# Designed miniproteins, single chains, continued (5), part 103

Each design is a single chain, and the fold is of that chain. pLDDT is the mean over its residues in the fold that is shown.

## One batch from the design tools (miniprotein)

Design m19576
Fold by ESMFold2-Fast:
Structure m19576 (fold): chain A 97 residues (1-97)
Amino acid sequence: EKLEKLKEKIKELMDELGLSEKEKKMIEEIIKLNPEVAEDIVEYLEALLELSKLEAGSPELEAFQKENSAKVKEIQEKIKEYAEKAYKKIEEEEKKK
């Protein structure tokens, strides 16, 4: 399935970005709650990874931000609701321990 390939790509990107275990769990729960957002999450993580390679205050960083700011914001707004739901689910699972 296309979704399984996207999940694998997301796992690779999360590991490369050095995300915490809690952040990884949140992203996994977001995808579980809304599988349709998986492609948007790939794009978002790839944009974060590219951003991490650019020097703070460089012209290249400014150009990247101008080109990608609207897209990043759109993706963040799209996943915000599912991020909140994922966080609550993780908290409830932790309460069961």
Scores: mean pLDDT 70

Design m19577
Fold by ESMFold2-Fast:
Structure m19577 (fold): chain A 86 residues (1-86)
Amino acid sequence: SMKEKLREKVEEAIDRMRRIGDEVRSNELSVEELLEKLREVGRLTGEATKAAVEIGDRELLIEVASATLHGGVSAAVGALVRRIEE
């Protein structure tokens, strides 16, 4: 069904954002790489939020928010710290 395809898309986006957060925490990335990760999290968040709202699943929306914070905050803080140290 269309709802199942949207759910799979949201779950894939959540997994990708979580992997980005883990990658940022485990690697010394450049400012450029960190900003690219931040842009990717932004794209994934927009897509996943839209799909999760269409599904109407509150728990899925909370997971999207959690994954966005995990990936996005890690990348943003990493980029800011690295830029100060340049």
Scores: mean pLDDT 83

Design m19578
Fold by ESMFold2-Fast:
Structure m19578 (fold): chain A 67 residues (1-67)
Amino acid sequence: MITKEDVIKLAKERLPEDYAKKVIEAVENGDYATALKIIGDALNDGKITPEQAAELARAVLAAKENA
């Protein structure tokens, strides 16, 4: 089962530090919509691949469902 902790781990592994911090803050506050927006921004800024963005987005959505 994908949890908030799994999203935090993936964000730290996949995203640059500044994006990772924003995603972690959003997820810890239960703001999954903002977390998805930040992931989209990282993809648009060329900081992650489409595959990494899809992995992160799926984890965020699964954590939201399991919250």
Scores: mean pLDDT 84

Design m19579
Fold by ESMFold2-Fast:
Structure m19579 (fold): chain A 64 residues (1-64)
Amino acid sequence: MLEQEREEARRAIAAARAAGRPVEQSPELAAILREIAAKLRAIGDDIDAAIAAGKPLSANKTGT
């Protein structure tokens, strides 16, 4: 479902670049930053789930 919106956004960015518009001021960078933020949230959720399951020795940085 969400993949449809991502594909449309990528096509629109590609079309804008083909029209000779400056990429550094394009929403392309905003889209990349949003993808990175989403991945970081998923990693955080995985860590929280592991801690809640009672595996503190599997946490690399907190060292509880």
Scores: mean pLDDT 63

Design m19580
Fold by ESMFold2-Fast:
Structure m19580 (fold): chain A 58 residues (1-58)
Amino acid sequence: SPEEAALRERYEAELKDIEEQVQEMLKRATPDEKNKLLEQYEKAKAILEEHYRRRLAR
């Protein structure tokens, strides 16, 4: 459906935005901060996927 396509497009755009933000932060991060950023990225990605799935199911 058009609504499902719009949700998928938003999900993909938001995922790309998070990836770009994390890459930029990694350039300025200390080694300790890099480990935390990568862990936070994995959690954020999982949360985004779960939100996308829930919105589709409603």
Scores: mean pLDDT 83

Design m19581
Fold by ESMFold2-Fast:
Structure m19581 (fold): chain A 96 residues (1-96)
Amino acid sequence: MEEKAKELLEKAREYVKESQKYAEKMGGTLEESLEAADKILENNSRLSEAVMQLVREVPNLPEEYRKEIRELLLEAASNSVVALGAIVKYLVDKKE
C-alpha cells in the first residue's frame, strides 16, 4: 500500500534533485545553458508523470506526503522559470 507511494516519491525526489542540479549549472556558455535547460524540462516532465501516477493510484495520500509533493512541485516550477529564461536568452543571443 505505502510501498508504491514511497517508490513514486523517491523517483519524484530524484527528478527534482537532478532539475535543481542543472538549474545551479546555469551561467556557463549559451550552449551549456541550453543543454541544462533541456535536462531541467526533461526531469520536470518525469516528475509530473510520477506525481500524476501517485495521485491516481493512491487517492488517500497521508497529509505528510501531500505536503512533500506540493514542495517538490513548487521547486520544479522555480527550476522551469530558470530553464525558460535560458532558452529565451539563447534565442536572442544566437542570432549574433
Scores: mean pLDDT 81

Design m19582
Fold by ESMFold2-Fast:
Structure m19582 (fold): chain A 67 residues (1-67)
Amino acid sequence: SLEEIRRRLAEHPVSPLSGELLRGKDAVLTDSGEVFLKEDYEKLKSNKDPVTGKEIKEVKEIPRELL
């Protein structure tokens, strides 16, 4: 839900791939619970989360308007 996404952003306000703030940016939420800037996610060369080492099976887009 949007509330769950906002809670995760309060706990992790930056993209772990770039260290950039997620607020006001387009982002994605992975099935592993990591939030990345959409740009950072699109630059990944594999379906593996570099933070957790787990396969990314599903992503949900978070438009900047929700952040």
Scores: mean pLDDT 71

Design m19583
Fold by ESMFold2-Fast:
Structure m19583 (fold): chain A 90 residues (1-90)
Amino acid sequence: SQELVDEFVAAARAAGVEVRVEGPLKEMTPEQAKALIDLLRSLADAPRDGDLVLEGVGVIPKEYLPEFRAALDAVAAAGRRFRITLKAPP
C-alpha cells in the first residue's frame, strides 16, 4: 500500500539514506524483509568505505519497519552512505 511505501521511505530518510522510487512497488514477504534486514546488518559490519546503492527492494511490511530502521542506523553509524532505488519488477 502507499502508506507502507511512505513509512519505508520515511524510515530510510530518517537514517540518512537517499531514496528514489520508480514505479509501483509490491510488499515483501516476512522472509524477504528479514533477509534484507540481515543483509543491512552484514553491510554495517563490512570493513570498507564508500557509498552503497541498493536497487529493486520492495516495501517492508509495517511490523518490520522498526528493525529495518535500526539496521539502517547501524549502517549509517558505520560511516556508510546508502542510496536505495525502489524499482518495480519489469
Scores: mean pLDDT 71

Design m19584
Fold by ESMFold2-Fast:
Structure m19584 (fold): chain A 65 residues (1-65)
Amino acid sequence: SAAIAAAVDAMMEETGREKLTPAEVAEVARRVGLSGEQIGKVVEAAEEKGLVSKEEAVALLEKYA
């Protein structure tokens, strides 16, 4: 939980944006050690939303971890 939230915060700092694209959520998932299958599920869910907030990104990453 804390590690995932920190990784999302780092990506938002790198991009300068308060919302992440599905591709950026996929990169966070990769950095926190999710498998390719788990990353695929996270991307699919994120694409349905478009841009995702920090809270939504953390929830998606925790759901599929």
Scores: mean pLDDT 83

Design m19585
Fold by ESMFold2-Fast:
Structure m19585 (fold): chain A 96 residues (1-96)
Amino acid sequence: MEEKLKEIIEETAKRIKELVPGMSEEDARRFAELIVEINKLFLEGKEVPDSLLEEQATLIKKLREEAKKQGMSDREFRRKLAEIVRETYEKLKELK
């Protein structure tokens, strides 16, 4: 189970980096870890700590700034990010 979570984090981080190549590897990986942790808590019916949501919001702002530098519109950014989050959620749902 731990190994499969690591694989989901790595794949999510790669997709974030492909979406916004200007984002650091560290920030992309940390954002992937947050997406996985928050969605896992949702799937377990547990409360998500405000600190995790605040950290996620900070990383989304960094991603958006880098996407804008690359000429990506806010609409395109939100759509593509939502796709990455949805796909990560579906993978986690299969693990339970």
Scores: mean pLDDT 83

Design m19586
Fold by ESMFold2-Fast:
Structure m19586 (fold): chain A 72 residues (1-72)
Amino acid sequence: MSDETLRILREMVAELKEEAQRLGLSKEDIVNLARAVTDAAFEAEEKGLTPEEIRELMRERYQAELDRIKAK
């Protein structure tokens, strides 16, 4: 993984942790959200996406996982 992708991943994980805690999500749900974002980062890098596209894909996967958690 590139340094730029790692930087974006760290920023996104920090943001989603704060948001999930504010939403009252469990630590398990926060871990699942972090995993979804991390998987998106690996997928985006395999596809050769730009930093902006990586951030967008991570945001999409975060929202999809959050919706799945809320549907329980």
Scores: mean pLDDT 79

Design m19587
Fold by ESMFold2-Fast:
Structure m19587 (fold): chain A 63 residues (1-63)
Amino acid sequence: SRERVLEEFKARARELGKELAGSPYKTIVEAANRLKREALEAGLSQAQADELARLLISTALAG
């Protein structure tokens, strides 16, 4: 289901954010943009893809 796919991507966004903690902001943003493209390819909406990018970035910046 789309809900299951979204939850799997949210888990991936959090994990990638943790791995990128302390990385340059440009590197974090590039990873977020890659995740957005993958989410859109998996059939998620633009709004969901944008949410995932924000989740990755906020997780990375939180340390």
Scores: mean pLDDT 88

Design m19588
Fold by ESMFold2-Fast:
Structure m19588 (fold): chain A 92 residues (1-92)
Amino acid sequence: MEEARKLLEQAKKAYESGDYEKAIEFANKAIDLIGKEVGGLSKESRFLAEALNLLAEIYKKMGDTEKAEELEKQARDIYKLLYGEDSPEVKK
């Protein structure tokens, strides 16, 4: 999980600097690493949801709204399972 977390941090920094291609690369690497670790619906799923939500924001900035909406739905579904309907991450 530490490696996936570091990749997610790098993706967020790239996004903040406007380097959307690099941000997508780091976010996808984080998602792949989380998937390979076969985590349950726990802290691993939280990082997956964060990575998916970040990808959605990046794709929105790039104008790919259809892909962004799909990624947001996937992230929200994970947040609902982890935190329930009352979480701020779900109520958007």
Scores: mean pLDDT 73

Design m19589
Fold by ESMFold2-Fast:
Structure m19589 (fold): chain A 97 residues (1-97)
Amino acid sequence: MRPVAARITIEVTLKEGADPEKAATSVAQAVRDALHRAGARGRIRVSVEGNKVTAEVDVYDEVDPEELAQLMRDEVIKRLKEAGIEVKEVKATAERV
């Protein structure tokens, strides 16, 4: 069993009329790409509630969680923009376990 080194939460609030399922797919891909670029492994859980998409990431490798959270946030913003999905807010929070 791998110990969790950090937890990162990405919260995306969509604008009215955006497709939350399409946004969730883009968020999951963005988070996976950020993990790959950081050379880190993690477990990703994505949930949708109304206009809010939440990605929770359990990171198994020792990384700077604040730096990784920022990388994930930037990648999520980029991918949502490329997909034509309008967002009100993207928040990233990180905690070391």
Scores: mean pLDDT 82

Design m19590
Fold by ESMFold2-Fast:
Structure m19590 (fold): chain A 75 residues (1-75)
Amino acid sequence: SPELLARARELVAEFRRLVEENGPIADVLKVLKELLKVAKELGLEEVAKETQALIDYLEANPDWSVAEVVEALAA
């Protein structure tokens, strides 16, 4: 669906904005959970798997900043 692809792009842009602005982990989790839902509806299995892994990592490390999570994933 073109509408679901547009929604996925909006959610990716919002995720990038929150990371760049070092936004609250709770807001990042909200965006990622919505992106996971859209990715599953689009059949994007790899994106869904990567998004779920990031959600699990953030939920396991609630005291970390977004910057610390991004640095850990880049290592």
Scores: mean pLDDT 80

Design m19591
Fold by ESMFold2-Fast:
Structure m19591 (fold): chain A 75 residues (1-75)
Amino acid sequence: KKEEAIKLFEEIRKLAREHGLDTIARVADNAIKAVKEGREEQAIEHLKMIEDIARSQGLEEIVELARKAIEVVKE
C-alpha cells in the first residue's frame, strides 16, 4: 500500500523534472518522505498542493496522478 503511493509520487516527480517544474518536484519529494514516515495526512496535503499547482498550469496528467495518489494514501 505505501509502496503503491511512493511509486505514484515518483512518477509525479519524474514528470515534473522532465517539464522543468521544480516546485512540484520538491513537493513530491516531501510527500515521499511523509509517506515513508507514516504521516499520511501531511502526504495528502502535499498531494493537494501538487494538484492545485498543476491545475493552475493546465497540467492535467499531473493532476490525475495526484488524485490517484491521494486515493491510494487514504486506503
Scores: mean pLDDT 80

Design m19592
Fold by ESMFold2-Fast:
Structure m19592 (fold): chain A 71 residues (1-71)
Amino acid sequence: MSQEELDEEVAVALALIFEGIANIDYEKGRKDDAISAYEKAIDFLKKHAPDSPEAQALIEELKKRIEELRK
Protein backbone atom coordinates (compact mmCIF):
# COMPACT_ATOMS: atom_id res chain seq x y z
CA MET A 1 0.00 0.00 0.00
CA SER A 2 1.16 3.56 -0.65
CA GLN A 3 2.70 5.15 2.42
CA GLU A 4 1.04 8.42 3.43
CA GLU A 5 3.39 11.02 4.95
CA LEU A 6 0.66 12.84 6.90
CA ASP A 7 0.59 12.34 10.66
CA GLU A 8 -2.78 12.50 12.45
CA GLU A 9 -1.72 15.86 13.95
CA VAL A 10 -0.99 17.31 10.50
CA ALA A 11 -4.22 15.85 9.07
CA VAL A 12 -6.28 17.47 11.86
CA ALA A 13 -4.46 20.80 11.34
CA LEU A 14 -5.23 20.76 7.59
CA ALA A 15 -8.87 19.83 8.29
CA LEU A 16 -9.11 22.86 10.61
CA ILE A 17 -7.90 25.03 7.70
CA PHE A 18 -10.74 23.63 5.54
CA GLU A 19 -13.16 24.38 8.42
CA GLY A 20 -11.81 27.96 8.53
CA ILE A 21 -12.41 28.34 4.78
CA ALA A 22 -15.95 26.97 5.23
CA ASN A 23 -16.64 29.46 8.05
CA ILE A 24 -15.50 32.35 5.81
CA ASP A 25 -17.73 31.12 2.95
CA TYR A 26 -20.69 30.90 5.34
CA GLU A 27 -20.05 34.44 6.67
CA LYS A 28 -19.94 35.72 3.05
CA GLY A 29 -23.31 34.07 2.29
CA ARG A 30 -21.79 31.24 0.23
CA LYS A 31 -23.71 28.46 2.02
CA ASP A 32 -23.17 25.78 -0.65
CA ASP A 33 -19.42 26.55 -0.76
CA ALA A 34 -19.30 26.34 3.04
CA ILE A 35 -21.01 22.91 3.01
CA SER A 36 -18.59 21.72 0.30
CA ALA A 37 -15.57 22.85 2.38
CA TYR A 38 -16.90 21.11 5.52
CA GLU A 39 -17.46 17.92 3.47
CA LYS A 40 -13.86 18.14 2.17
CA ALA A 41 -12.60 18.46 5.76
CA ILE A 42 -14.60 15.35 6.80
CA ASP A 43 -13.33 13.34 3.79
CA PHE A 44 -9.73 14.41 4.52
CA LEU A 45 -9.99 13.34 8.18
CA LYS A 46 -11.53 9.98 7.21
CA LYS A 47 -8.63 9.31 4.79
CA HIS A 48 -5.71 10.51 6.92
CA ALA A 49 -6.80 10.22 10.58
CA PRO A 50 -9.68 7.67 10.76
CA ASP A 51 -8.64 6.27 14.17
CA SER A 52 -7.82 9.60 15.85
CA PRO A 53 -10.25 10.50 18.68
CA GLU A 54 -9.68 14.21 17.91
CA ALA A 55 -10.43 13.61 14.21
CA GLN A 56 -13.57 11.62 15.08
CA ALA A 57 -14.81 14.42 17.36
CA LEU A 58 -14.12 17.02 14.64
CA ILE A 59 -15.93 14.89 12.01
CA GLU A 60 -18.99 14.75 14.31
CA GLU A 61 -18.88 18.55 14.85
CA LEU A 62 -18.54 19.25 11.11
CA LYS A 63 -21.44 16.90 10.30
CA LYS A 64 -23.64 18.79 12.79
CA ARG A 65 -22.63 22.12 11.18
CA ILE A 66 -23.56 20.79 7.72
CA GLU A 67 -26.96 19.63 9.06
CA GLU A 68 -27.62 23.09 10.57
CA LEU A 69 -26.62 24.82 7.30
CA ARG A 70 -29.02 22.56 5.33
CA LYS A 71 -31.99 23.57 7.49
Scores: mean pLDDT 78

Design m19593
Fold by ESMFold2-Fast:
Structure m19593 (fold): chain A 68 residues (1-68)
Amino acid sequence: SLADKLYEYLLSLISDPSMSPEQVKNALLWLFKNSPELSKEEQLEILERLKEAVPEYAEYFEEVAKEI
């Protein structure tokens, strides 16, 4: 699914040591804003999955959730 592909892509961005948490947050916001095929509910589910996978970034994912 598109949601699964986006989740995998986002995990790769988070795992990139050249990316700061702020850059990851901004990339998430841009991707969600430019993915009209994904409902708000689907975007929130992706954020929940990311929060489970990378709990150290939870605060950034929560900030993204507030803006979508």
Scores: mean pLDDT 82

Design m19594
Fold by ESMFold2-Fast:
Formats: structure tokens, C-alpha cells, sequence
Structure m19594 (fold): chain A 87 residues (1-87)
């Protein structure tokens, strides 16, 4: 029971980090001048979200795989925006 609760808590914490990732990715899109700064923050929160969703995969591998893909896509999008500003 305690292990189940810990795995479910990992999903809730992962969602909070995902919300921060989405926020910084959105800000990078809205303010290209800040794209590199926002990408660095997005990557930090994205890595934290990935860690939490990977742990949750022990309970729900299908939902975890879906969330991991969404996190990776948002990080990649923010990286591409940062690269365009530097070019």
C-alpha cells in the first residue's frame, strides 16, 4: 500500500513539474528574446518530470510512456526555439 501511494505521488509531482515545463516552453514561444533562458528552465523541470514519470511507469507504464513523450516533445520544441534565436 505504501509503495502504491509513493508511485501515485510520483505522478502528481511529475504533473507539477510538467506544468512548469509547459509554462517555460509557452514563454519561450511568446518571447523569442528569452528563448534560451526559458529553454534552460524548461529542460530543468522537464528532467525532473521525466524522473517522476519513469518511477510511475512501475504502476502505469502506458500513461507514463504518454507523459514522457509529451515532456520530450516540449523540451525539443523549446530547444528548437532557442537555436533559431542564436542563428
Amino acid sequence: SSMLEELEKNFEEGKKYYEELAKYTSEASRNPEKALEMYKKAKEYGEKALEKFKEYSKLNPKESERMIKEVEELIKGAEELAKKVEE
Scores: mean pLDDT 86

Design m19595
Fold by ESMFold2-Fast:
Parts: C-alpha cells; structure tokens; sequence
Structure m19595 (fold): chain A 115 residues (1-115)
C-alpha cells in the first residue's frame, strides 16, 4: 500500500498548508516581537519536518522505521506549535488545534499502514 501512504502524505501536506495560513494570521495579529519570533520558528519547524516526511515517503530506499521517525518529529513539532499558540495567542488556539488534530489523524493512519 505504498500508493495509500503517498496519498496520505499528500493530504498531510495540504493540511500543513492550511495550518501555515492560520499560523501566519496569528503571527500578523501578534504585537509581541518575542511571541512573533517563536511562532515563526515553531511554524518553520513544522514545515521542515513535513518536507522530511514527504522526502522519506517518496524515497524507495527509506525504511518503515526511518519514515516512522520522521513522523514522530513532525508530531512533536505540531504539538509544540499547538501548545505555544494555546498559551500566547488563545484567539487562534481552537482553529489551529482542530487542523493539527486532522494532521495527527492522517499521521496515525500512515503509522498503521507501516505496521
């Protein structure tokens, strides 16, 4: 089911683009330069870990264990972003959490396909 894994990775990428748009709105709404800087850093980590998941999934030489490790790193990056937004930009917390939960569900489905 490599085709199913790749289709779900493409869905993850689309949901990360939705998360990015919301996070950029949160950044634009924030007046605190420290909060703004940390939001950009956390968002950049989510984006870079998403690229690594895609790279691993599309690389025929990548093992299931290596792809699972990249998924773990993306899950951690998303969790840190969600927690930071909940604490420092609560107006965006519910919308960001909802999209994050959709991404985490897709990642869990990829994990099950790798078992």
Amino acid sequence: SREEILAKVDEVEGKVEELTALAQRAIAATRDPEVRGELRRLLTRVQSETVEVRRAAYDDNTTAEELLEEIRRLEQAIGRLVDFVAEHVPEYAEEIRRIAEEILRLLDQIRKLLS
Scores: mean pLDDT 91

Design m19596
Fold by ESMFold2-Fast:
Structure m19596 (fold): chain A 69 residues (1-69)
Amino acid sequence: PLAPAAELPEETRKKLFEIGKKLIDVDDRIAELQARLAAGDTSVEPELQAAIDERNKLIEEARKVAAEA
């Protein structure tokens, strides 16, 4: 059964909050890089891929933290 977020331990909530902040930062960067790519700046493709990879790592980290709760 999936427990509501409010029932998670404080340490787990703090870790998820920190990961959430990093996800927001990465999503903002992805949006910026996607906008530049759409404008014809193909030089950002490696940075965009790296940002997507970082986002995926953060999602997996969040899943592990939640599963350990």
Scores: mean pLDDT 80

Design m19597
Fold by ESMFold2-Fast:
Structure m19597 (fold): chain A 61 residues (1-61)
Amino acid sequence: MKSPLEQAIDRLLEAQQELNDTIDQMDRDGVPESERQKILQQQVKKVQQALDEFQKASQQS
């Protein structure tokens, strides 16, 4: 079974990968700036949540 810390690390890495993939996809598709800002705001929230979970898990270790 994965520890809470390992799970938090996995989620953080997934969120970072999704952000990178989203940026690359937006560049390829030529997404308008207004739509990019909305998408990036959602992805940033996911990364922030993953960082908060990682910090909490680190404190329990």
Scores: mean pLDDT 79

Design m19598
Fold by ESMFold2-Fast:
Structure m19598 (fold): chain A 108 residues (1-108)
Amino acid sequence: VKKKIRELAYKLAKEVAAKLNMDEDEVLEWVDEIIEEGKIDLEESLKESTPTVKTVATLSVVVSRMLIRKEDDRNASLLSFALTNPEILPERKKKVVEAINQALLYIQ
């Protein structure tokens, strides 16, 4: 399970990083840390003060868990809540959502 999550998260993170002009290596490093610790804080990751590479890594792991398990509605709810958090700049949320949606189309 963790192996499939890492593989899919890497693929999503690379696509999103490319579309947001982010350092791929930094995003993948955060993906590894999130998977290794087994903890996800979407609310914290999407706050204005949170580094964008960490945000992309966190969302890539969450989406990968949703796609592989299909049964983790909690991660879907957390992602929805984080994306609708009013503390995050609207333009940033729109770009992140668009990049993730495009990466999902690539994987599907």
Scores: mean pLDDT 64

Design m19599
Fold by ESMFold2-Fast:
Structure m19599 (fold): chain A 61 residues (1-61)
Amino acid sequence: MALSDEQRLAALELAFAGIEGTPREELEEKLAQIVEELNLSDGEAEVLRRAVDAGLKNAEL
């Protein structure tokens, strides 16, 4: 909804990596890199992080 196509794709890729067992610290590094590459605001970065967390939770359900 509030996410751009780039943010949605990034969230899906990070959620997928987490499901594959990528360590959280590595996921956070990738998230920080994406935030810098897309010049995301703090609010946009928080929305992206929440989307990743939601994706991981859905995989647990």
Scores: mean pLDDT 68

Design m19600
Fold by ESMFold2-Fast:
Structure m19600 (fold): chain A 74 residues (1-74)
Amino acid sequence: SAEELIEEAKKYLEKVAAGDVSQAAKAAELLARAAELQGHHRIAAMLRRASDVAEEKPEQAELAAAYALAHLEA
């Protein structure tokens, strides 16, 4: 479910906050899947773009995931 994907993504974001920036891509990917399930296609597209560049720009993936998380839980 979308809620299960959001909860899993939160665990990856906690790892990023602890210093493992390599987990940012996975957090963005999980939230993109959750956003699609909820019909938020624009947010899903944003998250997929952020995940695609996460190796070069992990901070952008983390910020996109955090922003999307706040929106999907509203």
Scores: mean pLDDT 82

Design m19601
Fold by ESMFold2-Fast:
Structure m19601 (fold): chain A 66 residues (1-66)
Amino acid sequence: MERETLTIELSSGGTAVVELAIEGDELIVTAVRPSTASATAEDFEDVNAQLRALAEERGLKLRYAP
């Protein structure tokens, strides 16, 4: 199991640290940690959009841990 950490810039001007695991053909989002408690729904849409693009680029299926 490969683990990866990404830092994503948010529309609000903050950042989010995203923890990922790669298992077979799945890119699993294990945690999303915004740099600020004021992160908006729009910021989470940015994170989701970038994660979908990353999964598609790598030929993996995006999955969120429960």
Scores: mean pLDDT 77

Design m19602
Fold by ESMFold2-Fast:
Structure m19602 (fold): chain A 80 residues (1-80)
Amino acid sequence: SEIDKIIEEVLNEISRTLAELASDPSLTPDEGVRRLREKLIEIAKKYNLEKVLEVLKSMPEDASLTDILVEVGKVLNEIK
């Protein structure tokens, strides 16, 4: 289903961000999370996920990885 593909694409971006943070000493956690949020916004735009896009844009700039995962996960679960 389309939602399963969206979830897989989101999980792939999260996994990529975690791998980059583990392997690139020049990448700060804050910068890694910021880049992840930008990529998740692009996924939300690509699939016209209005509620996901709203949540991601409303989050503070200092939002943690956990905050992003919890809030995005809630919205994705609601549209499944």
Scores: mean pLDDT 80

Design m19603
Fold by ESMFold2-Fast:
Structure m19603 (fold): chain A 83 residues (1-83)
Amino acid sequence: GMMMKELERIVEEMERLYEELKEALDAGDVDRARELLEEMRRKYEEMVEIFKDVPSEQVIRAIGLILRSMGLILDAELLIEQA
């Protein structure tokens, strides 16, 4: 359904942001990494809003995508703390 495609697209965008965040940290640009983390958090908020309208038959898959996005944010936060 459209909702699942939107959630999958947002996760793919967050995975790209996470890779850019790692590249920023490798370059020593902690401020850029923080900006990218804020973009990831905004995309997570968008996912949570979409999740409210997900059909019951898609809920388990949608939960998996939400958990993946949460993991990306946690990993990004930990990398910035270690920088």
Scores: mean pLDDT 88

Design m19604
Fold by ESMFold2-Fast:
Structure m19604 (fold): chain A 93 residues (1-93)
Amino acid sequence: MMMTRDQLQQQIQQLQQQIQQNPNDSQLWSDLAGTYYQLGDYDRAIQYSQQSLSIDPNNSSAWYMLSMAYRQQGDDDTSDQYYQRSQQINDTL
């Protein structure tokens, strides 16, 4: 099922409101990154994944999102490094 741009923008607004209430919640930042990734905004997906990791460097979803976003931008080497990091964290949790 393909989410519309308007539905993704609405999710971004909801997530931003939740982040204002809880700015140190790594999961909210990684969810925001995932929504921007679905929107095709890979630069923001990278930015918010990095914000998530600054709060919790063990957030495997944020590492996975970095991998996916860099892959979409054609940076396969960086993508592979972040994917490996995501897998290592999942194996220890």
Scores: mean pLDDT 85

Design m19605
Fold by ESMFold2-Fast:
Structure m19605 (fold): chain A 85 residues (1-85)
Amino acid sequence: SLKEIIERIKKNLEKQIKDLEKNFEELLKNPSTVEALTEHLKYLGKDPSLPQRAAESEKAREELLKELIEKMKKGIEEGIKRLES
């Protein structure tokens, strides 16, 4: 059912957010990850220096993580609205 699909999507989002939070510092140790996030933030009109700063600073890492989580939530909310027609 549509309700079961939506609940699965929400649970998957919660898991992805927790996995991102848990592994984020390690992910930022990879230069390819930092470069990809920098290009992504440029595309969104956000601060492209933030991923590089997040690799070295806990405060910048928290700021970047909040931006990514907000984007993930908005994407899923829009996806759910499309499914609900």
Scores: mean pLDDT 82

Design m19606
Fold by ESMFold2-Fast:
Structure m19606 (fold): chain A 98 residues (1-98)
Amino acid sequence: MELIEKELKNIQAAIDALEASPPKDRYILDMLLASLLSGIWTVKRMLKNSSLSEEEKKKIIEKAIDNVDRLIDLARKVNAPQSLIDAAEKLKEEIKEL
């Protein structure tokens, strides 16, 4: 539990930082967005393999979905590759089914 929550807090802080001051370098920006998406994918995998209660899982799922939504909004705002946005939308649907 603590490890998953810590990972989500780190992801949220990174999204906050990118929203406040996105890098001007396109490669760095796209790589950071992809890294955050990979982090959320790791959280999904940890949740799927966890023995957490349904109530605990629901709270983490809600936070993970919020982070994906914020990442999608940021990606659209900075004209990130469509493949990244599509991957994030797919990940959101997969997390909803947990």
Scores: mean pLDDT 84

Design m19607
Fold by ESMFold2-Fast:
Structure m19607 (fold): chain A 68 residues (1-68)
Amino acid sequence: MELSEQEKLDLIKDSAKFTIDYLRSQGYSDEEIREKVKGMIDDLATHYNLSDEQKQKIYEWVDKYIEE
């Protein structure tokens, strides 16, 4: 299956959201969640050949989601 850049970004964000919600349910701190989720994003960004700029935008989205 062919994934567009937008579909790849949406998949990574959905995976990050699921992981954040799971880690919160396990009692991890916001700082620990940020570290773990950013590591996961780095791996997925490498797999999908995302640019550093796209990866940074996902990091910003993650930080905002954790604050909510």
Scores: mean pLDDT 79

Design m19608
Fold by ESMFold2-Fast:
Structure m19608 (fold): chain A 87 residues (1-87)
Amino acid sequence: EEIARVLEELIRRLREALAAGASAQEVADLALEGLRRALELATDKELILRIIAAILRIIGLELEGASAEEIAAEAIAIAEELLEEVR
């Protein structure tokens, strides 16, 4: 399944970026890229709305000045929840 692969890759890349000391901006950009790619593949309305909400949540954290750790933790939690939906 394409969308599951995209979400699994996103989780892996976020963990790697955080371990490498990536900035909040870098983590946010990575999360938004992965979620946008998942959105392009989504065809179910409910899933589309959940991915849009996830994108808005990450943007909100970035605007609030959240740390790389906070953005990564939230993005990983969201991506894992979305994986449960698409498996």
Scores: mean pLDDT 86

Design m19609
Fold by ESMFold2-Fast:
Structure m19609 (fold): chain A 86 residues (1-86)
Amino acid sequence: MMEEILKELREKRPEIEAAAASASGGLGLQAELALALAELFEKDPELALEVLEELEKKVKEAAGDKEKVLELIKEVLEKLKELIEK
C-alpha cells in the first residue's frame, strides 16, 4: 500500500502543481496542501498519515463552514512546510 500511495502521489504531482498555479480561491490552497502532503509522504509517510488524519478530524468538526475549512487548510499547510524543512 505505501509504495502504491507514493507512486500515485508522484504521478499526480505535476497535475496538482498545474492546478495550484491556475486555481483561484480555495482550490489553490487545496492543491498546495496536496503537494505539501505528497512531499512529506516521501520523507516520512507515518507522519504524513498522522497529519492527514488530524486534518480529516478537524474538517469533520468544521463541516458546513467553508471559511473554517479554508482556515484549517492554511494552518495545516503551514505546519506541513515546517515539518518538511526539518
Scores: mean pLDDT 67

Design m19610
Fold by ESMFold2-Fast:
Structure m19610 (fold): chain A 73 residues (1-73)
Amino acid sequence: MDQANEQYALDVGNRAAAGVLTAQGVSPEEAQRAMDSPAEAERLRARDPDAWDNAEAAGLVAREMTLEAIKKK
């Protein structure tokens, strides 16, 4: 149960981060690769560290909000 909820929250966070990257001009394919690979994440961070920091923050917030929503049921 908790592992499935953690995975769901992680997926929500990754989608939020990818969405923020895409809004800042990153292609959806590149954003998805960054979520799947630390090496691709480093390439995006090198391209625009502010865009990556914004995406990472959005992903963390989305993950925490999702976990809190699950806890409240």
Scores: mean pLDDT 78

Design m19611
Fold by ESMFold2-Fast:
Structure m19611 (fold): chain A 71 residues (1-71)
Amino acid sequence: MPVPEEEKERKKRVLAYALRLVIERVKAENPDPEVMEDIERMEKLIEEQGLEVTEEDKEEAEKLVAEQLAE
């Protein structure tokens, strides 16, 4: 089984980048002010985590977002 600590760190990085990709998509769709407030809150939470995302983590996040949106 994967090491719990390593798995937790990887999940955080991948999810943080995936959330950034989703936020970019929502912003591009010119959302309502209420949605913009939620986006700003999410961006702030991601920024506060200060996670360094690797290229591999970015590829995983892009794949996850593409699978979720393209189905």
Scores: mean pLDDT 71

